# Designs tried in a protein design run: designed miniproteins, single chains. Part 5

Each design is a single chain, and the fold is of that chain. pLDDT is the mean over its residues in the fold that is shown.

## One batch from the design tools (miniprotein)

Design m142
Fold by ESMFold2-Fast:
Structure m142 (fold): chain A 81 residues (1-81)
Amino acid sequence: LSEEVAKILTEGLEEASKAESKEEALKILDETEKKIKEVADEEEAKLAVEDIESLKEEISKLSLEEARELLKAAAESYKAS
Protein backbone atom coordinates (compact mmCIF):
# COMPACT_ATOMS: atom_id res chain seq x y z
CA LEU A 1 0.00 0.00 0.00
CA SER A 2 1.10 3.57 -0.65
CA GLU A 3 1.88 5.75 2.39
CA GLU A 4 -1.25 7.83 1.67
CA VAL A 5 -3.58 4.79 1.61
CA ALA A 6 -1.89 3.28 4.68
CA LYS A 7 -2.42 6.59 6.54
CA ILE A 8 -6.13 6.70 5.60
CA LEU A 9 -6.55 3.05 6.65
CA THR A 10 -4.74 3.56 9.98
CA GLU A 11 -6.69 6.75 10.80
CA GLY A 12 -10.03 5.16 9.85
CA LEU A 13 -9.38 2.01 11.87
CA GLU A 14 -8.27 4.07 14.91
CA GLU A 15 -11.42 6.23 14.66
CA ALA A 16 -13.65 3.13 14.29
CA SER A 17 -11.95 1.53 17.34
CA LYS A 18 -13.26 4.47 19.45
CA ALA A 19 -16.85 4.20 18.16
CA GLU A 20 -19.67 4.13 20.70
CA SER A 21 -21.64 1.55 18.67
CA LYS A 22 -21.04 -1.11 16.02
CA GLU A 23 -23.22 0.97 13.65
CA GLU A 24 -20.90 3.97 14.14
CA ALA A 25 -17.80 1.79 13.62
CA LEU A 26 -19.23 0.38 10.36
CA LYS A 27 -20.10 3.91 9.17
CA ILE A 28 -16.51 5.06 9.84
CA LEU A 29 -15.20 2.07 7.86
CA ASP A 30 -17.54 2.95 4.95
CA GLU A 31 -16.21 6.53 5.00
CA THR A 32 -12.64 5.18 5.08
CA GLU A 33 -13.35 3.05 1.97
CA LYS A 34 -14.72 6.14 0.19
CA LYS A 35 -11.59 8.17 1.03
CA ILE A 36 -9.31 5.37 -0.21
CA LYS A 37 -11.23 5.17 -3.52
CA GLU A 38 -10.65 8.93 -4.00
CA VAL A 39 -6.83 8.74 -3.66
CA ALA A 40 -5.78 5.19 -4.62
CA ASP A 41 -5.57 3.65 -8.07
CA GLU A 42 -8.29 1.08 -8.87
CA GLU A 43 -6.18 -1.99 -8.05
CA GLU A 44 -4.86 -0.67 -4.71
CA ALA A 45 -8.33 0.63 -3.77
CA LYS A 46 -9.83 -2.82 -4.49
CA LEU A 47 -7.33 -4.56 -2.18
CA ALA A 48 -7.82 -2.04 0.66
CA VAL A 49 -11.62 -2.18 0.30
CA GLU A 50 -11.54 -6.00 0.41
CA ASP A 51 -9.54 -5.82 3.68
CA ILE A 52 -12.05 -3.36 5.18
CA GLU A 53 -15.01 -5.50 4.02
CA SER A 54 -13.43 -8.53 5.74
CA LEU A 55 -13.11 -6.49 8.96
CA LYS A 56 -16.76 -5.37 8.65
CA GLU A 57 -17.86 -9.02 8.38
CA GLU A 58 -15.85 -9.96 11.50
CA ILE A 59 -17.20 -6.95 13.42
CA SER A 60 -20.79 -8.00 12.62
CA LYS A 61 -20.13 -11.28 14.53
CA LEU A 62 -18.47 -9.62 17.55
CA SER A 63 -19.60 -7.57 20.55
CA LEU A 64 -18.83 -3.84 20.49
CA GLU A 65 -15.95 -4.35 22.96
CA GLU A 66 -14.44 -7.18 20.85
CA ALA A 67 -14.95 -5.17 17.63
CA ARG A 68 -13.12 -2.17 19.14
CA GLU A 69 -10.21 -4.42 20.19
CA LEU A 70 -10.01 -5.96 16.70
CA LEU A 71 -10.04 -2.53 15.03
CA LYS A 72 -7.33 -1.22 17.37
CA ALA A 73 -5.15 -4.27 16.61
CA ALA A 74 -5.71 -3.80 12.86
CA ALA A 75 -4.69 -0.12 13.09
CA GLU A 76 -1.49 -1.03 14.98
CA SER A 77 -0.71 -3.70 12.36
CA TYR A 78 -0.90 -1.16 9.52
CA LYS A 79 1.24 1.34 11.49
CA ALA A 80 3.91 -1.37 11.96
CA SER A 81 3.95 -2.23 8.25
Scores: mean pLDDT 81

Design m143
Fold by ESMFold2-Fast:
Structure m143 (fold): chain A 58 residues (1-58)
Amino acid sequence: SMAMIEKAVRAVEAIVPMDGISPETILDALDLLSNLTGIKLSAEERERIVKEILERRK
């Protein structure tokens, strides 16, 4: 859902510093969040979140 993606975007932005934003650091933050919450994100969901964060910083 859009709410889940938005939540993940906000959580990644809280973990990753602005000058450290890259696909690699976003994916690392998502992996950390999955380990903390027990929720596994699919590769497609990860790609959508990466794209959304990068597009917001265009």
Scores: mean pLDDT 75

Design m144
Fold by ESMFold2-Fast:
Structure m144 (fold): chain A 87 residues (1-87)
Amino acid sequence: MDELVRRAVLELHEAGLNLSEEEWEEFRKWALENLDKDMLDLWKALAERLGTPAFLELLDLVERGEISAAELTERLERAAEELGVSA
């Protein structure tokens, strides 16, 4: 999972999304407030359009209940910090 999370962060960065620490915090807050099954389908559609297959795979794990939205956002934040793509 950690490798998949790192790949997702790199894919988002390559799509022109420079996610800062503030952006990750905003995303985490939004995800905790708004994650439901309908929103997950929207996120999957967005991931497909952005060409982020690793992120799409992580969203599938959330849908299957193998990881929570909060845990996913925390792991993405940590990976972004480790990769130096967040401030």
Scores: mean pLDDT 68

Design m145
Fold by ESMFold2-Fast:
Structure m145 (fold): chain A 81 residues (1-81)
Amino acid sequence: GLPQLSAQEAADQLRALAKSLRDNKDNPSLVGLTLLTARGLPSLISDPRAREIVQRAVEETSGKSPEESAEIFERAAEEIR
């Protein structure tokens, strides 16, 4: 199978997604693509705890602004450690 992400790599990906949301907040199409990318992230994570944290973070972005979604991903990245 494809190599899976470690907990540290998962946290790094969440920070990158958060930055993308902040940098592209005024572009709904890019925000949508970033959130779609985030939805695929849990299935790539080998660490069960990190996978659960990322899955919950993705679910929490429902109905949130790009800035609020970025904050959710940043907090999830810190929780993973």
Scores: mean pLDDT 86

Design m146
Fold by ESMFold2-Fast:
Structure m146 (fold): chain A 91 residues (1-91)
Amino acid sequence: REELVRLLLEAARQLGIEVPEERIREFVENLPEVFRGPLEEAARAALAGDAAAQELMRAVLTAIRNGEDPVKVLLDAEIDEGMELIKKAVA
């Protein structure tokens, strides 16, 4: 959990999105287990410069900042398909 919080804070800093740490921590604590691995990998890909991962991180972090449902963003983004696209892009 702390690793995902750290990755999301670093992604927010790198992408220039201001999100309070407390909101990121609350989101991660309430995040279903199934999304933790894919979101951690997407955050790492975004930090490595992958454009699709950066776009996903912008959407997720903006939803967290605005108090919207970030899980809905992950579902709408089809995080599993997004991870397949990221894997293909960085291969």
Scores: mean pLDDT 73

Design m147
Fold by ESMFold2-Fast:
Structure m147 (fold): chain A 88 residues (1-88)
Amino acid sequence: MSPLQQALQTLEDLGRQLDDMTRRARQRNAPRSVISQLEMLRGMVQLAITMAKWAQQHGADPQQIVQWLQQFLSNAQQQIAEIQQQMS
């Protein structure tokens, strides 16, 4: 329940949300561009989790990791909003 654990949990929750969105987009025959954007964003979320854990293991400041993850989350939420507009 450290700030870093909370940020990582939020990213994992976002990954599950993206998996659900991708499944729903496929069921609704969304454009390939929409599905590709969701899959790419899902990959970036997984990479961010991996990089954060790697940085922690190599002595990076946990507070700096949290700040980076919060910025990543903000950018990811903006991208999700843009993708949702394309599905409307």
Scores: mean pLDDT 86

Design m148
Fold by ESMFold2-Fast:
Structure m148 (fold): chain A 74 residues (1-74)
Amino acid sequence: DDERQRELDESTRAHAELETLEALQRGMSDEEAIEYAVDSVLNSAEQSRPLSEEERERVREIARETAEEVLRER
């Protein structure tokens, strides 16, 4: 479902940005901040909706990409 996937993608990006900024404020390394954001977003998404394997992989990829963007902009 395209609408479901779009909703998941948007939620993933917003949450990953927030979690990455929080990790950086805590003094985490770049690598730690990326993993923290990915883990936090995946856990939140799984609690909100049951995820397929493909959706889980996509969430992980989008969260990592978003975290890397935040790190590049600081």
Scores: mean pLDDT 81

Design m149
Fold by ESMFold2-Fast:
Structure m149 (fold): chain A 81 residues (1-81)
Amino acid sequence: SAKEKLEEAIRAAREEKDIVRAIELVLEAKELGASDEEIEETLREIERIVVEQLRKEGASDEEIEAVRNLLRLAREHLLEL
């Protein structure tokens, strides 16, 4: 189901630290009928998880901004209207 794919996307970001897989799972959830609101909330949670992990690992502000920009582009691409 769409909800199962969104939950798997959050696990990919949190447990596997695989942001690309997380985004791919959100795209699959959209194809299965996830709402724009569910997609936006999930991408926002993924961003929070990834940014927190990067900060704990001592990533630079530039590296954090690059990841935020990647997720912003994913949101713009996934949320057409």
Scores: mean pLDDT 84

Design m150
Fold by ESMFold2-Fast:
Structure m150 (fold): chain A 63 residues (1-63)
Amino acid sequence: SMLGQQQAEKKGQEHAKKIAEYKEKLKKGEEVEETPIAAALKAMFEGKSPEEAGLAAQEVLAK
């Protein structure tokens, strides 16, 4: 349905904004909230593999 597609697009935009904010904070060496997305982005910013970034996200989810 059109409603479901519009909601998915809006949610995607919100996720993209949050990811951009985390990337900017991590680049500046600032602390970010402990979320799976933040943990994955931190690992990738440190030059770790996508697999290691996934593991970092899973550790936050396991709390």
Scores: mean pLDDT 70

Design m151
Fold by ESMFold2-Fast:
Structure m151 (fold): chain A 81 residues (1-81)
Amino acid sequence: MLLQQVQLAERGREEFKRELIEKGYSEEEAEAAADAVRTKALYGNSGTAYRLLSKAGLSKELILLANERSLELSKEIAELL
């Protein structure tokens, strides 16, 4: 149940962070984006996640990548229900 959802969310977070670093984003940008993806995927709080990314000064491209990944991860978590 909840433990499996949390485990998927954490794996998705770490994988997305790794991918962003490989693409040349900073550790701070990657972590912020990955945290937002985890939050949206696990709790469905898309508006708060997007707002935080925008205020952190992350690029539009990174915000879009985070939104896309969070939708994919949300779908995976929903399949556990």
Scores: mean pLDDT 73

Design m152
Fold by ESMFold2-Fast:
Structure m152 (fold): chain A 88 residues (1-88)
Amino acid sequence: ALSAAERAQFEVTLRMLEALADAAEEAGKTDEAEKIRELARQLRQAVADGASDETLERIAQEAVDTAEEALGKERVDEVLRQTALELQ
C-alpha cells in the first residue's frame, strides 16, 4: 500500500497528466491527448498492480514526451507549472 505522501505525489502526477491531455486537446492534438489519457490510466493501473518505480517513471515520462511532441517543451513547462500552483 502507498504511504500518505506517496499517494499525494501520485495524485499530483495524475492531475498534471490530465492537464497536459486537456492542453493537447485544446491545441487540436486529439490523438496525442487520447494517448496521454491512456498513459494516465495505465499509470493508475500500474500503481494498483504494485509495479516498480522504474515502470511508473517510464509511463509518466512517455506521457510527458507525448505532450512535448504535441505542444512543445515551453508549453508543457507552462502547463505543469500552472497545475502545480493550483494544487499547492
Scores: mean pLDDT 82

Design m153
Fold by ESMFold2-Fast:
Structure m153 (fold): chain A 77 residues (1-77)
Amino acid sequence: SSAIEKLKEIKSQLPESAQPLVDEIIEGIEEGTEESLLRAETSLGVLEIYAAVVYPESLPLIDEMREILEEERKKLE
């Protein structure tokens, strides 16, 4: 899907140390359950804190990930 492609693009722009958190977000969206999306939201929250400390210039990309996740969550309604 275009959402997963966008997340993979964002992953490639982040440090290797951040990539496991992005992988958890991608896996959560691909699984598409309420529980998996909640896990993705938790990983995104951790990534937001990490980025604010280590590479704040990446925060706009992380905001895009949040928008993608919110859109996927709405599909479960």
Scores: mean pLDDT 82

Design m154
Fold by ESMFold2-Fast:
Structure m154 (fold): chain A 76 residues (1-76)
Amino acid sequence: MKTTGSPIAQRAAEAAEKAARELGVPFKVEATDDGIRVFFDESLSFEQQVEAGRAIGKAVREALRAAGVPLPFDEE
């Protein structure tokens, strides 16, 4: 895919990276065409991965809300 010009993806990636640095856990954040994917280091426990993902999701949601971006429905 060579679609470019998604400032939303950039905002989300920046928010995720900031949350990552504040958590102090080793992981990678990648922006995709459809959003953001977070990869955690295998040395982290399942609980650490869940907590980090929750904090990152909250930060991304707040950043997108501030930008006026429509968010997806809550997971079922």
Scores: mean pLDDT 66

Design m155
Fold by ESMFold2-Fast:
Structure m155 (fold): chain A 86 residues (1-86)
Amino acid sequence: MKIELAPVLASWDEEMIEVRNKLWEEYEEAKKNGKLEEFEKKLKKIVEEAKPVAEELEKNKDLEKGKELIRLVLKGASKEELESIL
């Protein structure tokens, strides 16, 4: 699977299960609608742009902002929008 690591990026503790389930639902919908390749390309681009923000949030253990970051990543937010949650 081309986005094999995408679920791992949303693998938080039990408090993040709801956010992880939302990510899985969006992945499954993309798969069902034949948009998996578009989803993978979009996700990879945004994940690379979100990586510095995600690392800062993980370092600070800010789970609330972590949830928002995952939502923005799947939404296709700009780099500026991703950084705004810091």
Scores: mean pLDDT 64

Design m156
Fold by ESMFold2-Fast:
Structure m156 (fold): chain A 74 residues (1-74)
Amino acid sequence: MSVEEIREEFEKRVEEILEEAKKTGDFEKASRELLQEVARMAQQLRAAGASDAEVAAIVDEKLAEMGRRLKELK
């Protein structure tokens, strides 16, 4: 799996979690699930041969993006 494929799969899963949060109102559950998906993505990126610097940059980007999107739903 490529870095781009891992990023796309992560974004799809994030969108599914946020849509579920909108339906249920369980933002605590959504926050926990989003953090688990970030951890999974980081592990997949390392397994795919991404450097520590590349993994850190992608994680930081996605954490900022998800935090903003989750706040907008409250």
Scores: mean pLDDT 80

Design m157
Fold by ESMFold2-Fast:
Structure m157 (fold): chain A 100 residues (1-100)
Amino acid sequence: SERIDYLIKQLEDFINSQKDLSEEQKEFLKEVIKKVILENKEKFESIKDGESFLKLLIKELVKYIKESNLSEEQKEVIKKFLKKLVERLGDDEAAKLFEE
């Protein structure tokens, strides 16, 4: 899906822009996001607006933390990213980047 590939790239660019994340943390988050989105591809493809996309991503990442065999360090990296997504959800202009 060209739209899903575009949205994944926007998320990867957002992760790459974060100065407080190490390169290892960035690569780990990109892997997790791709996995979560692709495993829920039909749900993400059904969404047409950036706010709803971010809300679904937050929901599925919370499920991933609960259901996946992750180290505490890996869980903390995802939780840190979740805080960034929640901040972005409060920013209408940032949410629009996932639609353009």
Scores: mean pLDDT 80

Design m158
Fold by ESMFold2-Fast:
Structure m158 (fold): chain A 80 residues (1-80)
Amino acid sequence: SKADLLARIAALVVEMRRLYLAHRDSLSPEQAARVEAILRESALLLAALQADPDASVAQLEEALATVEKQLEEVRAILAA
């Protein structure tokens, strides 16, 4: 369902924020800036989807794929 897709996207956004907070004090300024940009983008995407009751299942699936890729990028930055 659309609600299940939104819940999955929200969970990934929460996980990215959790990872950022867990690593915040050990990040370089460049790493912090990159992660913060991704967190901002994912939060804005989630907010837009939550505000749009007419968003299609296909749009939500594309957004889920985008946020999954963003989480992988955050993990890669933190592993560097």
Scores: mean pLDDT 88

Design m159
Fold by ESMFold2-Fast:
Structure m159 (fold): chain A 68 residues (1-68)
Amino acid sequence: SALLERVQALIRAGASAEEIFAQSGLPPEEAARVLAAVLSPDPDATVAAAVGVSVATVRRIRATLTAP
């Protein structure tokens, strides 16, 4: 829950979770799981393999969530 809370806070600062994942075609529940995973300290390739998305998708989401 802490990861989801942090994701929601970061998204409200810059971008919607729904907007980020709308173009990737993931259901909302899978989008939430992927967003929680991209907050982990694991490398992009490890997260991508774990959640079944491309490395480019992970990097794009991380860049959006960590923007100042």
Scores: mean pLDDT 61

Design m160
Fold by ESMFold2-Fast:
Structure m160 (fold): chain A 68 residues (1-68)
Amino acid sequence: LSPRERLDRLIELARERRYDTVLLTARHLARTLSPRDAFTETSALLLQEAEERGDEELREEVERLRRS
């Protein structure tokens, strides 16, 4: 996957879960940073959200995208 495609998938994961604050932040990062940098920041944000909510499926999907 390209950096853009990985970033788009991270944003979609937040949208599907209705994590609105994370989704808004991720969209802002996608507009202001390169796709690679936005991916790095967004993946960290989603991993923190997954830990706080106990969302193991989200954690696993984010880690999978990080290895792509």
Scores: mean pLDDT 85

Design m161
Fold by ESMFold2-Fast:
Structure m161 (fold): chain A 91 residues (1-91)
Amino acid sequence: LEEAVERLRQAALEYFRSHRDRLRERFPTLSDEELDRLIEANAEAFTRSVVEAARSTSPSAQEHLRNLLELFEREAPEVAEAFRELVEGLR
């Protein structure tokens, strides 16, 4: 399980790093170091929200999880793969 969480975190971190220019446009006053911290914070927050949703049995949490998976299957297949491994490991 910890390995699946770490793989998701790394995939998310790589995804956000690949979109660094988009984050720069959104936060033009941040330094490179502050931007790197924001990328790390986003990857951690994303990983945490996925773990919480995957452990939830509520219909709304399952819908959120499905929507995120569909989004990442299109935009970031590596994140989607790590996501699926995490969900399977939590069940």
Scores: mean pLDDT 74

Design m162
Fold by ESMFold2-Fast:
Structure m162 (fold): chain A 62 residues (1-62)
Amino acid sequence: SLKDAIKFTTESLNIAGDYFDQVRQVRKETGDDEEAYQEKVAELDKQTQQQLQQLKAQFEQQ
């Protein structure tokens, strides 16, 4: 439904916003250590992808 589409979009945007805030924090913590930065961002990417997949599954299995 349209209501479900709006809710999915809103929750997806919240997850994306949290991801970018966390990436910014990781940049501050790792400084010039590009290897540590890439590893931490990869961990965040995995976590965020799992959250988005769970959200999608919730809306597809109504």
Scores: mean pLDDT 83

Design m163
Fold by ESMFold2-Fast:
Structure m163 (fold): chain A 99 residues (1-99)
Amino acid sequence: MEKVLEELKKLFKEDPKLAEVYKLSLQAGSLTKEALEKAKEGDEEAKKALDEVEERVSPLAEEAEKILNEDPKNKENQEKALELVEKVLKTAIEILEKA
């Protein structure tokens, strides 16, 4: 965990947007793991939250993948994909925190 925080601080100095997305990614990953464990134990609320994440996130994730596949080196495509990834992570966190 300490090494991850140091790497995030480096990213924050180099690119504040990437540092924020990385932080959101860690938070979303932790919440998703907890929800998956609860769903496996039969928690219907956790299962519903995971289903809602998939429903709301899948269209945004598919759009980001299409943009990146067309030209991965294009800066405009990279920025648009990063914005979509941020929306994906924020949406997942919002849903999973309510569960």
Scores: mean pLDDT 74

Design m164
Fold by ESMFold2-Fast:
Structure m164 (fold): chain A 87 residues (1-87)
Amino acid sequence: ADARMQAAADGAIADVSQNRISDAVYDQIQALLDAGVDAFDIADAIVDRAQAAGVDPQQTRDVIVGALTSVGADRDSVDAYVTGRLS
C-alpha cells in the first residue's frame, strides 16, 4: 500500500503543478481504491507531498478534489477534508 500511495502522490504532484491529472495517475488512484485504500488516506498522502514540494494549496485542493470525485468519491466530503488539511 505505502509504495503505491507514494507513486500516486508523486505523479499527482507533477500533475497538480500543471493544474491537471494524467490517465496514469487516475489509474494509480483507482488501483488504490480497488485495493481497499480509503479515499481520505489517498488525499492525505497527496496533500502531504504537495505541502512538502511547496505546491499552491488552492491548486492542490482543486486537483485532488477533481481526481477523487472522477473515480467515485463524494465531492463535498473530499472537498471538506482536503480544505481542512490545507488550513
Scores: mean pLDDT 72

Design m165
Fold by ESMFold2-Fast:
Structure m165 (fold): chain A 100 residues (1-100)
Amino acid sequence: SSGIDEEMRNLAEVLKTSKDPAEILAAIQRAGELVPDASDEGLRVLLDAVSQLISTTKDPEVLQAALDLGKRILASTENPELILRAIGTILQAIGALLDL
């Protein structure tokens, strides 16, 4: 699908660089919409950005959205590498929520 991988890279950049919870949440929502049509490379870039976001954020709404995004990726992929990475991201988000 044309442009989805580029849009995914742009959304991943927002997750890595934005300090605004509203902007981050909007980027997570849009990334979730793209997940069913994203390439494996697009999903890797997204999961890396989400993992970094979970390690730095203290916002429970952002952490919950990151958890839900990880679950959506897990449901959409048959790639064993991405399945294991998505499970890791889900567990990371749960741990961060419990540490609040």
Scores: mean pLDDT 89

Design m166
Fold by ESMFold2-Fast:
Structure m166 (fold): chain A 71 residues (1-71)
Amino acid sequence: SAAEQARAEAVRERLLAAWERVAENGTLSDAEQAELQPVAEELEADPERFAAALARLEEELRERRAALAAA
């Protein structure tokens, strides 16, 4: 449903923001890891629904890393 898609995109956005912070700062602080705990639990509860969003996230990061390497 549209609501399930919106929920998956919200999770994807939170994960992408966290990964971008790691890329920029080199690490996630303990506080940042704690903020991501609910997201990790949400994915654990419903991994099949979020698998496609996670796959897109991984592909986007791969493309961004390739673009940076090409620059």
Scores: mean pLDDT 64

Design m167
Fold by ESMFold2-Fast:
Structure m167 (fold): chain A 96 residues (1-96)
Amino acid sequence: FYKQTLDNLPPEYQKLVEELASLPTIEEVRKKADEIFAEVNERLTKRISAIKDDKNVETTLKEIADALREIGNVLDAYILALKLVEEGKTIEEVKA
């Protein structure tokens, strides 16, 4: 299960799982994830506001779709990292 979930993530998000799963407590994982989600949410909000002023709506919609995909990948990485820390598993054990 964990290996399949990890393998389905883009390489940059696999690295994010490794970074989050290396943190010593679930609370630290949550804090770091909150920072990442806040950054992604700021980007998404700026793109949404641009729709009202941008005559190239198609381009703006594509950028919003890309941001939503980024949020999904961050969420999947976060959930996997939480499970690994909770179970005391290392990323190396997942890859084995």
Scores: mean pLDDT 74

Design m168
Fold by ESMFold2-Fast:
Structure m168 (fold): chain A 66 residues (1-66)
Amino acid sequence: GPAGEKSRELAERIAKNGAASLKSLGYTGVETEVEVEGRKAIATVKAGDETNIMTIDGENSEYSRE
């Protein structure tokens, strides 16, 4: 639905910007993934041993690092 589409667009922008930033800093093998779950979207950005995950639900977001 429209809410899920907005969350997907935001998650894709976050993942793209994160990947571009890491590449600009000289990181290689940067991977991005975006998945949509109803109204929410999950953006994952990997670089080396670092994994950054952002969950977007409209105006609310949660961040974790592994």
Scores: mean pLDDT 74

Design m169
Fold by ESMFold2-Fast:
Structure m169 (fold): chain A 80 residues (1-80)
Amino acid sequence: SLSEEEKKLVIIAEIARKLIDVYRQGLAAGKSLEDIRAELEKVAKEYLKKHGLENDKDIVETVKRLIDHLVREAERRRAA
C-alpha cells in the first residue's frame, strides 16, 4: 500500500495531468492567456480542496509554479 506521502505525490501527478489537459484545451479553443490562467487556477483550487491539500503550503506552491510554467508555454507558443 502507498504511504501518506506517496498518496500525496499521486494526487500532485493527477492535478498536473488535469492542468495540462485544461492548458491544451484552452490553446485549441483560442482562449486568451488570462482566460487560460483563470481556468488553471480554478481547476487547481477545486482539486486541492477535494483532496484536503488546500492548506498544504508546499503542494500549493508546487501547483502555482506548474500553472506559471504552463502560462509561459502558452505565451511562447502564441509568439511563434
Scores: mean pLDDT 85

Design m170
Fold by ESMFold2-Fast:
Structure m170 (fold): chain A 94 residues (1-94)
Amino acid sequence: SPEGVARVQAWGAREQARVDEGLAHAREKYPELVEKIEELARKAGLDPSNAQKYIEEAKKLADEARKQDPLVGEGLEGAASRAYHAARKARNAA
């Protein structure tokens, strides 16, 4: 139904806004941590043979940050997901 579609779209927009807010907050407070997590995610996307090791390291860093600030943790996980997806797309296009 149109109402159901609008509800799902509104939910998705709210989730995206929350991730974007968390990422902005993380970049303001811990810019070096964001860069490190994005680099680990990129390496995982480019190198499937070592992906698990990089993903586990990135997750450990994000989980540790989440204990101090949950919004920072969400932003870091969002940044990692975006970097990983971009790297996988670039690898598959080559």
Scores: mean pLDDT 80

Design m171
Fold by ESMFold2-Fast:
Parts: sequence; structure tokens; C-alpha cells
Structure m171 (fold): chain A 66 residues (1-66)
Amino acid sequence: SRLELADKAAAGFALGAAGDEGAVRVGERNARKGGSDDESIARALEAARAGDYRAMGELVHEGSGA
């Protein structure tokens, strides 16, 4: 299902970035390069630091440039 795929994508990012603030910062930079607005990036960063990487993964890999 879409929820399972989205959760798996978020988990994949979380497994790569859990406790790694540098990886989260790289995601922010890539989202900005892709033309995402500051509000969307700020919300994704807040969610990622709270342990929800779905929005960040979406901005980096689908919403921001792919």
C-alpha cells in the first residue's frame, strides 16, 4: 500500500540518518537546491528531528528535484 511504501522510504532515510545531523542537513540543502520553499523545508526538518523522515525524503528525492 502507499502507507507501507511511504513508511519504508521514511525508515530507509531514518536508518541512514538516525543520529546523523549531517545527513539531515544535506537533505535540507538538496531540498533548497531543488527549489522547495523555506516553510516546506522547515516543516520537513522539524519532522525529521522528531523521528519522522517521510516529508524530508519526499522533498529530497521526489518533491525537490527528482
Scores: mean pLDDT 59

Design m172
Fold by ESMFold2-Fast:
Structure m172 (fold): chain A 76 residues (1-76)
Amino acid sequence: SPAEIVERAMEVAGPIIAETVRELRALGAPDEFIHQKANAIANAAVDLAETKSDEEVRAAVEELARRAVAEARRRA
């Protein structure tokens, strides 16, 4: 069901998103930027979880998190 896909996606992505939010806050990123990046990663995880394994979802989410942190560092 759609609810089961969301639950699975958030089990994989939730901890990574939480850590990414902490890193972005430590870098002084604006709240709006943090919110946008967290939502983008969460949405990508849900979309991928429909067809991809937990390992593939994790790898993709980790890559998106890495890009978000890199962008925040460039803006500082």
Scores: mean pLDDT 88

Design m173
Fold by ESMFold2-Fast:
Structure m173 (fold): chain A 72 residues (1-72)
Amino acid sequence: SPEDERRAELLARIDELKQEMLDAMKQGKVSYIQGFRIMSLLIAAEVLIDTGGDLDRAQALIDEAQAILDKS
């Protein structure tokens, strides 16, 4: 279904952002507090996707995590 495809795409994006965050932390580009904030947003988005919650809300949380990474 289109919703199943969107869920898969959002989960893939979460995995990509988790990896980018970990790599940025290893390089000293992201602080532990910024890493915690990014991870908290990604966990919240993943919970929404896994529990059949609002995918638009999940997208917004992912976009916020990306914005924090981009400013780091």
Scores: mean pLDDT 88

Design m174
Fold by ESMFold2-Fast:
Structure m174 (fold): chain A 86 residues (1-86)
Amino acid sequence: MKYYKVELRYSGVTKEQLREALYQVQQKTGLRIEILDVTDTHATLLIQAESKEQAEEALELLKELLEKKYGAKVEVLSIEEVEVPE
């Protein structure tokens, strides 16, 4: 299993609404998503997935949910595969 560190920039939603949306994405995809850092303008996430495609799918669902439900703007700044010590 691989880990992907994701940097997001967002506007038009609160950090609480971002957390709620991430919970819904986890329920729909079955992927584990951890918030490493969150502010009112950006978030750093850790996504545990079998492939980069699964991580990207989860991010697309997050973006769609936030944009459609809250009118938010979400930008994915980076997606990096990271090694986590076993």
Scores: mean pLDDT 82

Design m175
Fold by ESMFold2-Fast:
Structure m175 (fold): chain A 83 residues (1-83)
Amino acid sequence: ASKEEVEELGKKLRKLREESGLSQRELAEAIGISQSTLSRILSGKLKPSGSLLGKIARAIGELGDPEIGLEAGKLVKEFIEKD
């Protein structure tokens, strides 16, 4: 994936997290990563693995909002298929 694709993914995931009502801390704790690592992913500074992206989408759906989790899952699938 290009730098632009990583940045776009991060921006979209940040928006979906905010819309789900989850704090960055709550999401990071739920998926077992540091808040710093999640911040870098959501700011597009770190390219996450496919498995980590799946965990992010799942946590948004299970702890935040199921419909937003489905949207996050679609976004993750599209990103992984391009990589």
Scores: mean pLDDT 83

Design m176
Fold by ESMFold2-Fast:
Structure m176 (fold): chain A 85 residues (1-85)
Amino acid sequence: SMKDTFNSVYNTLKGADETASSEDPIDSEVGISMTRMTISIILTNFSKDEQKAAVEALKKAAEESKNPEVKEILEEGAKRLEEKI
């Protein structure tokens, strides 16, 4: 369902943001990489309906992000997805 897709994407992105917000530079890079990979999977593997739910999750995650680089990645990802829908 769209709610299940939203929750799955949102929880994944929240975990990635928490990792990216680590004081450890290695963990920070891992979190940023996880965010980029999640967006790539959404763009390549998700159906149009799943992409619609993912856009809303990306926007919410961007608003709540503690890491400026992750926020920018999420905002750009949402924009790219909206152009496909």
Scores: mean pLDDT 87

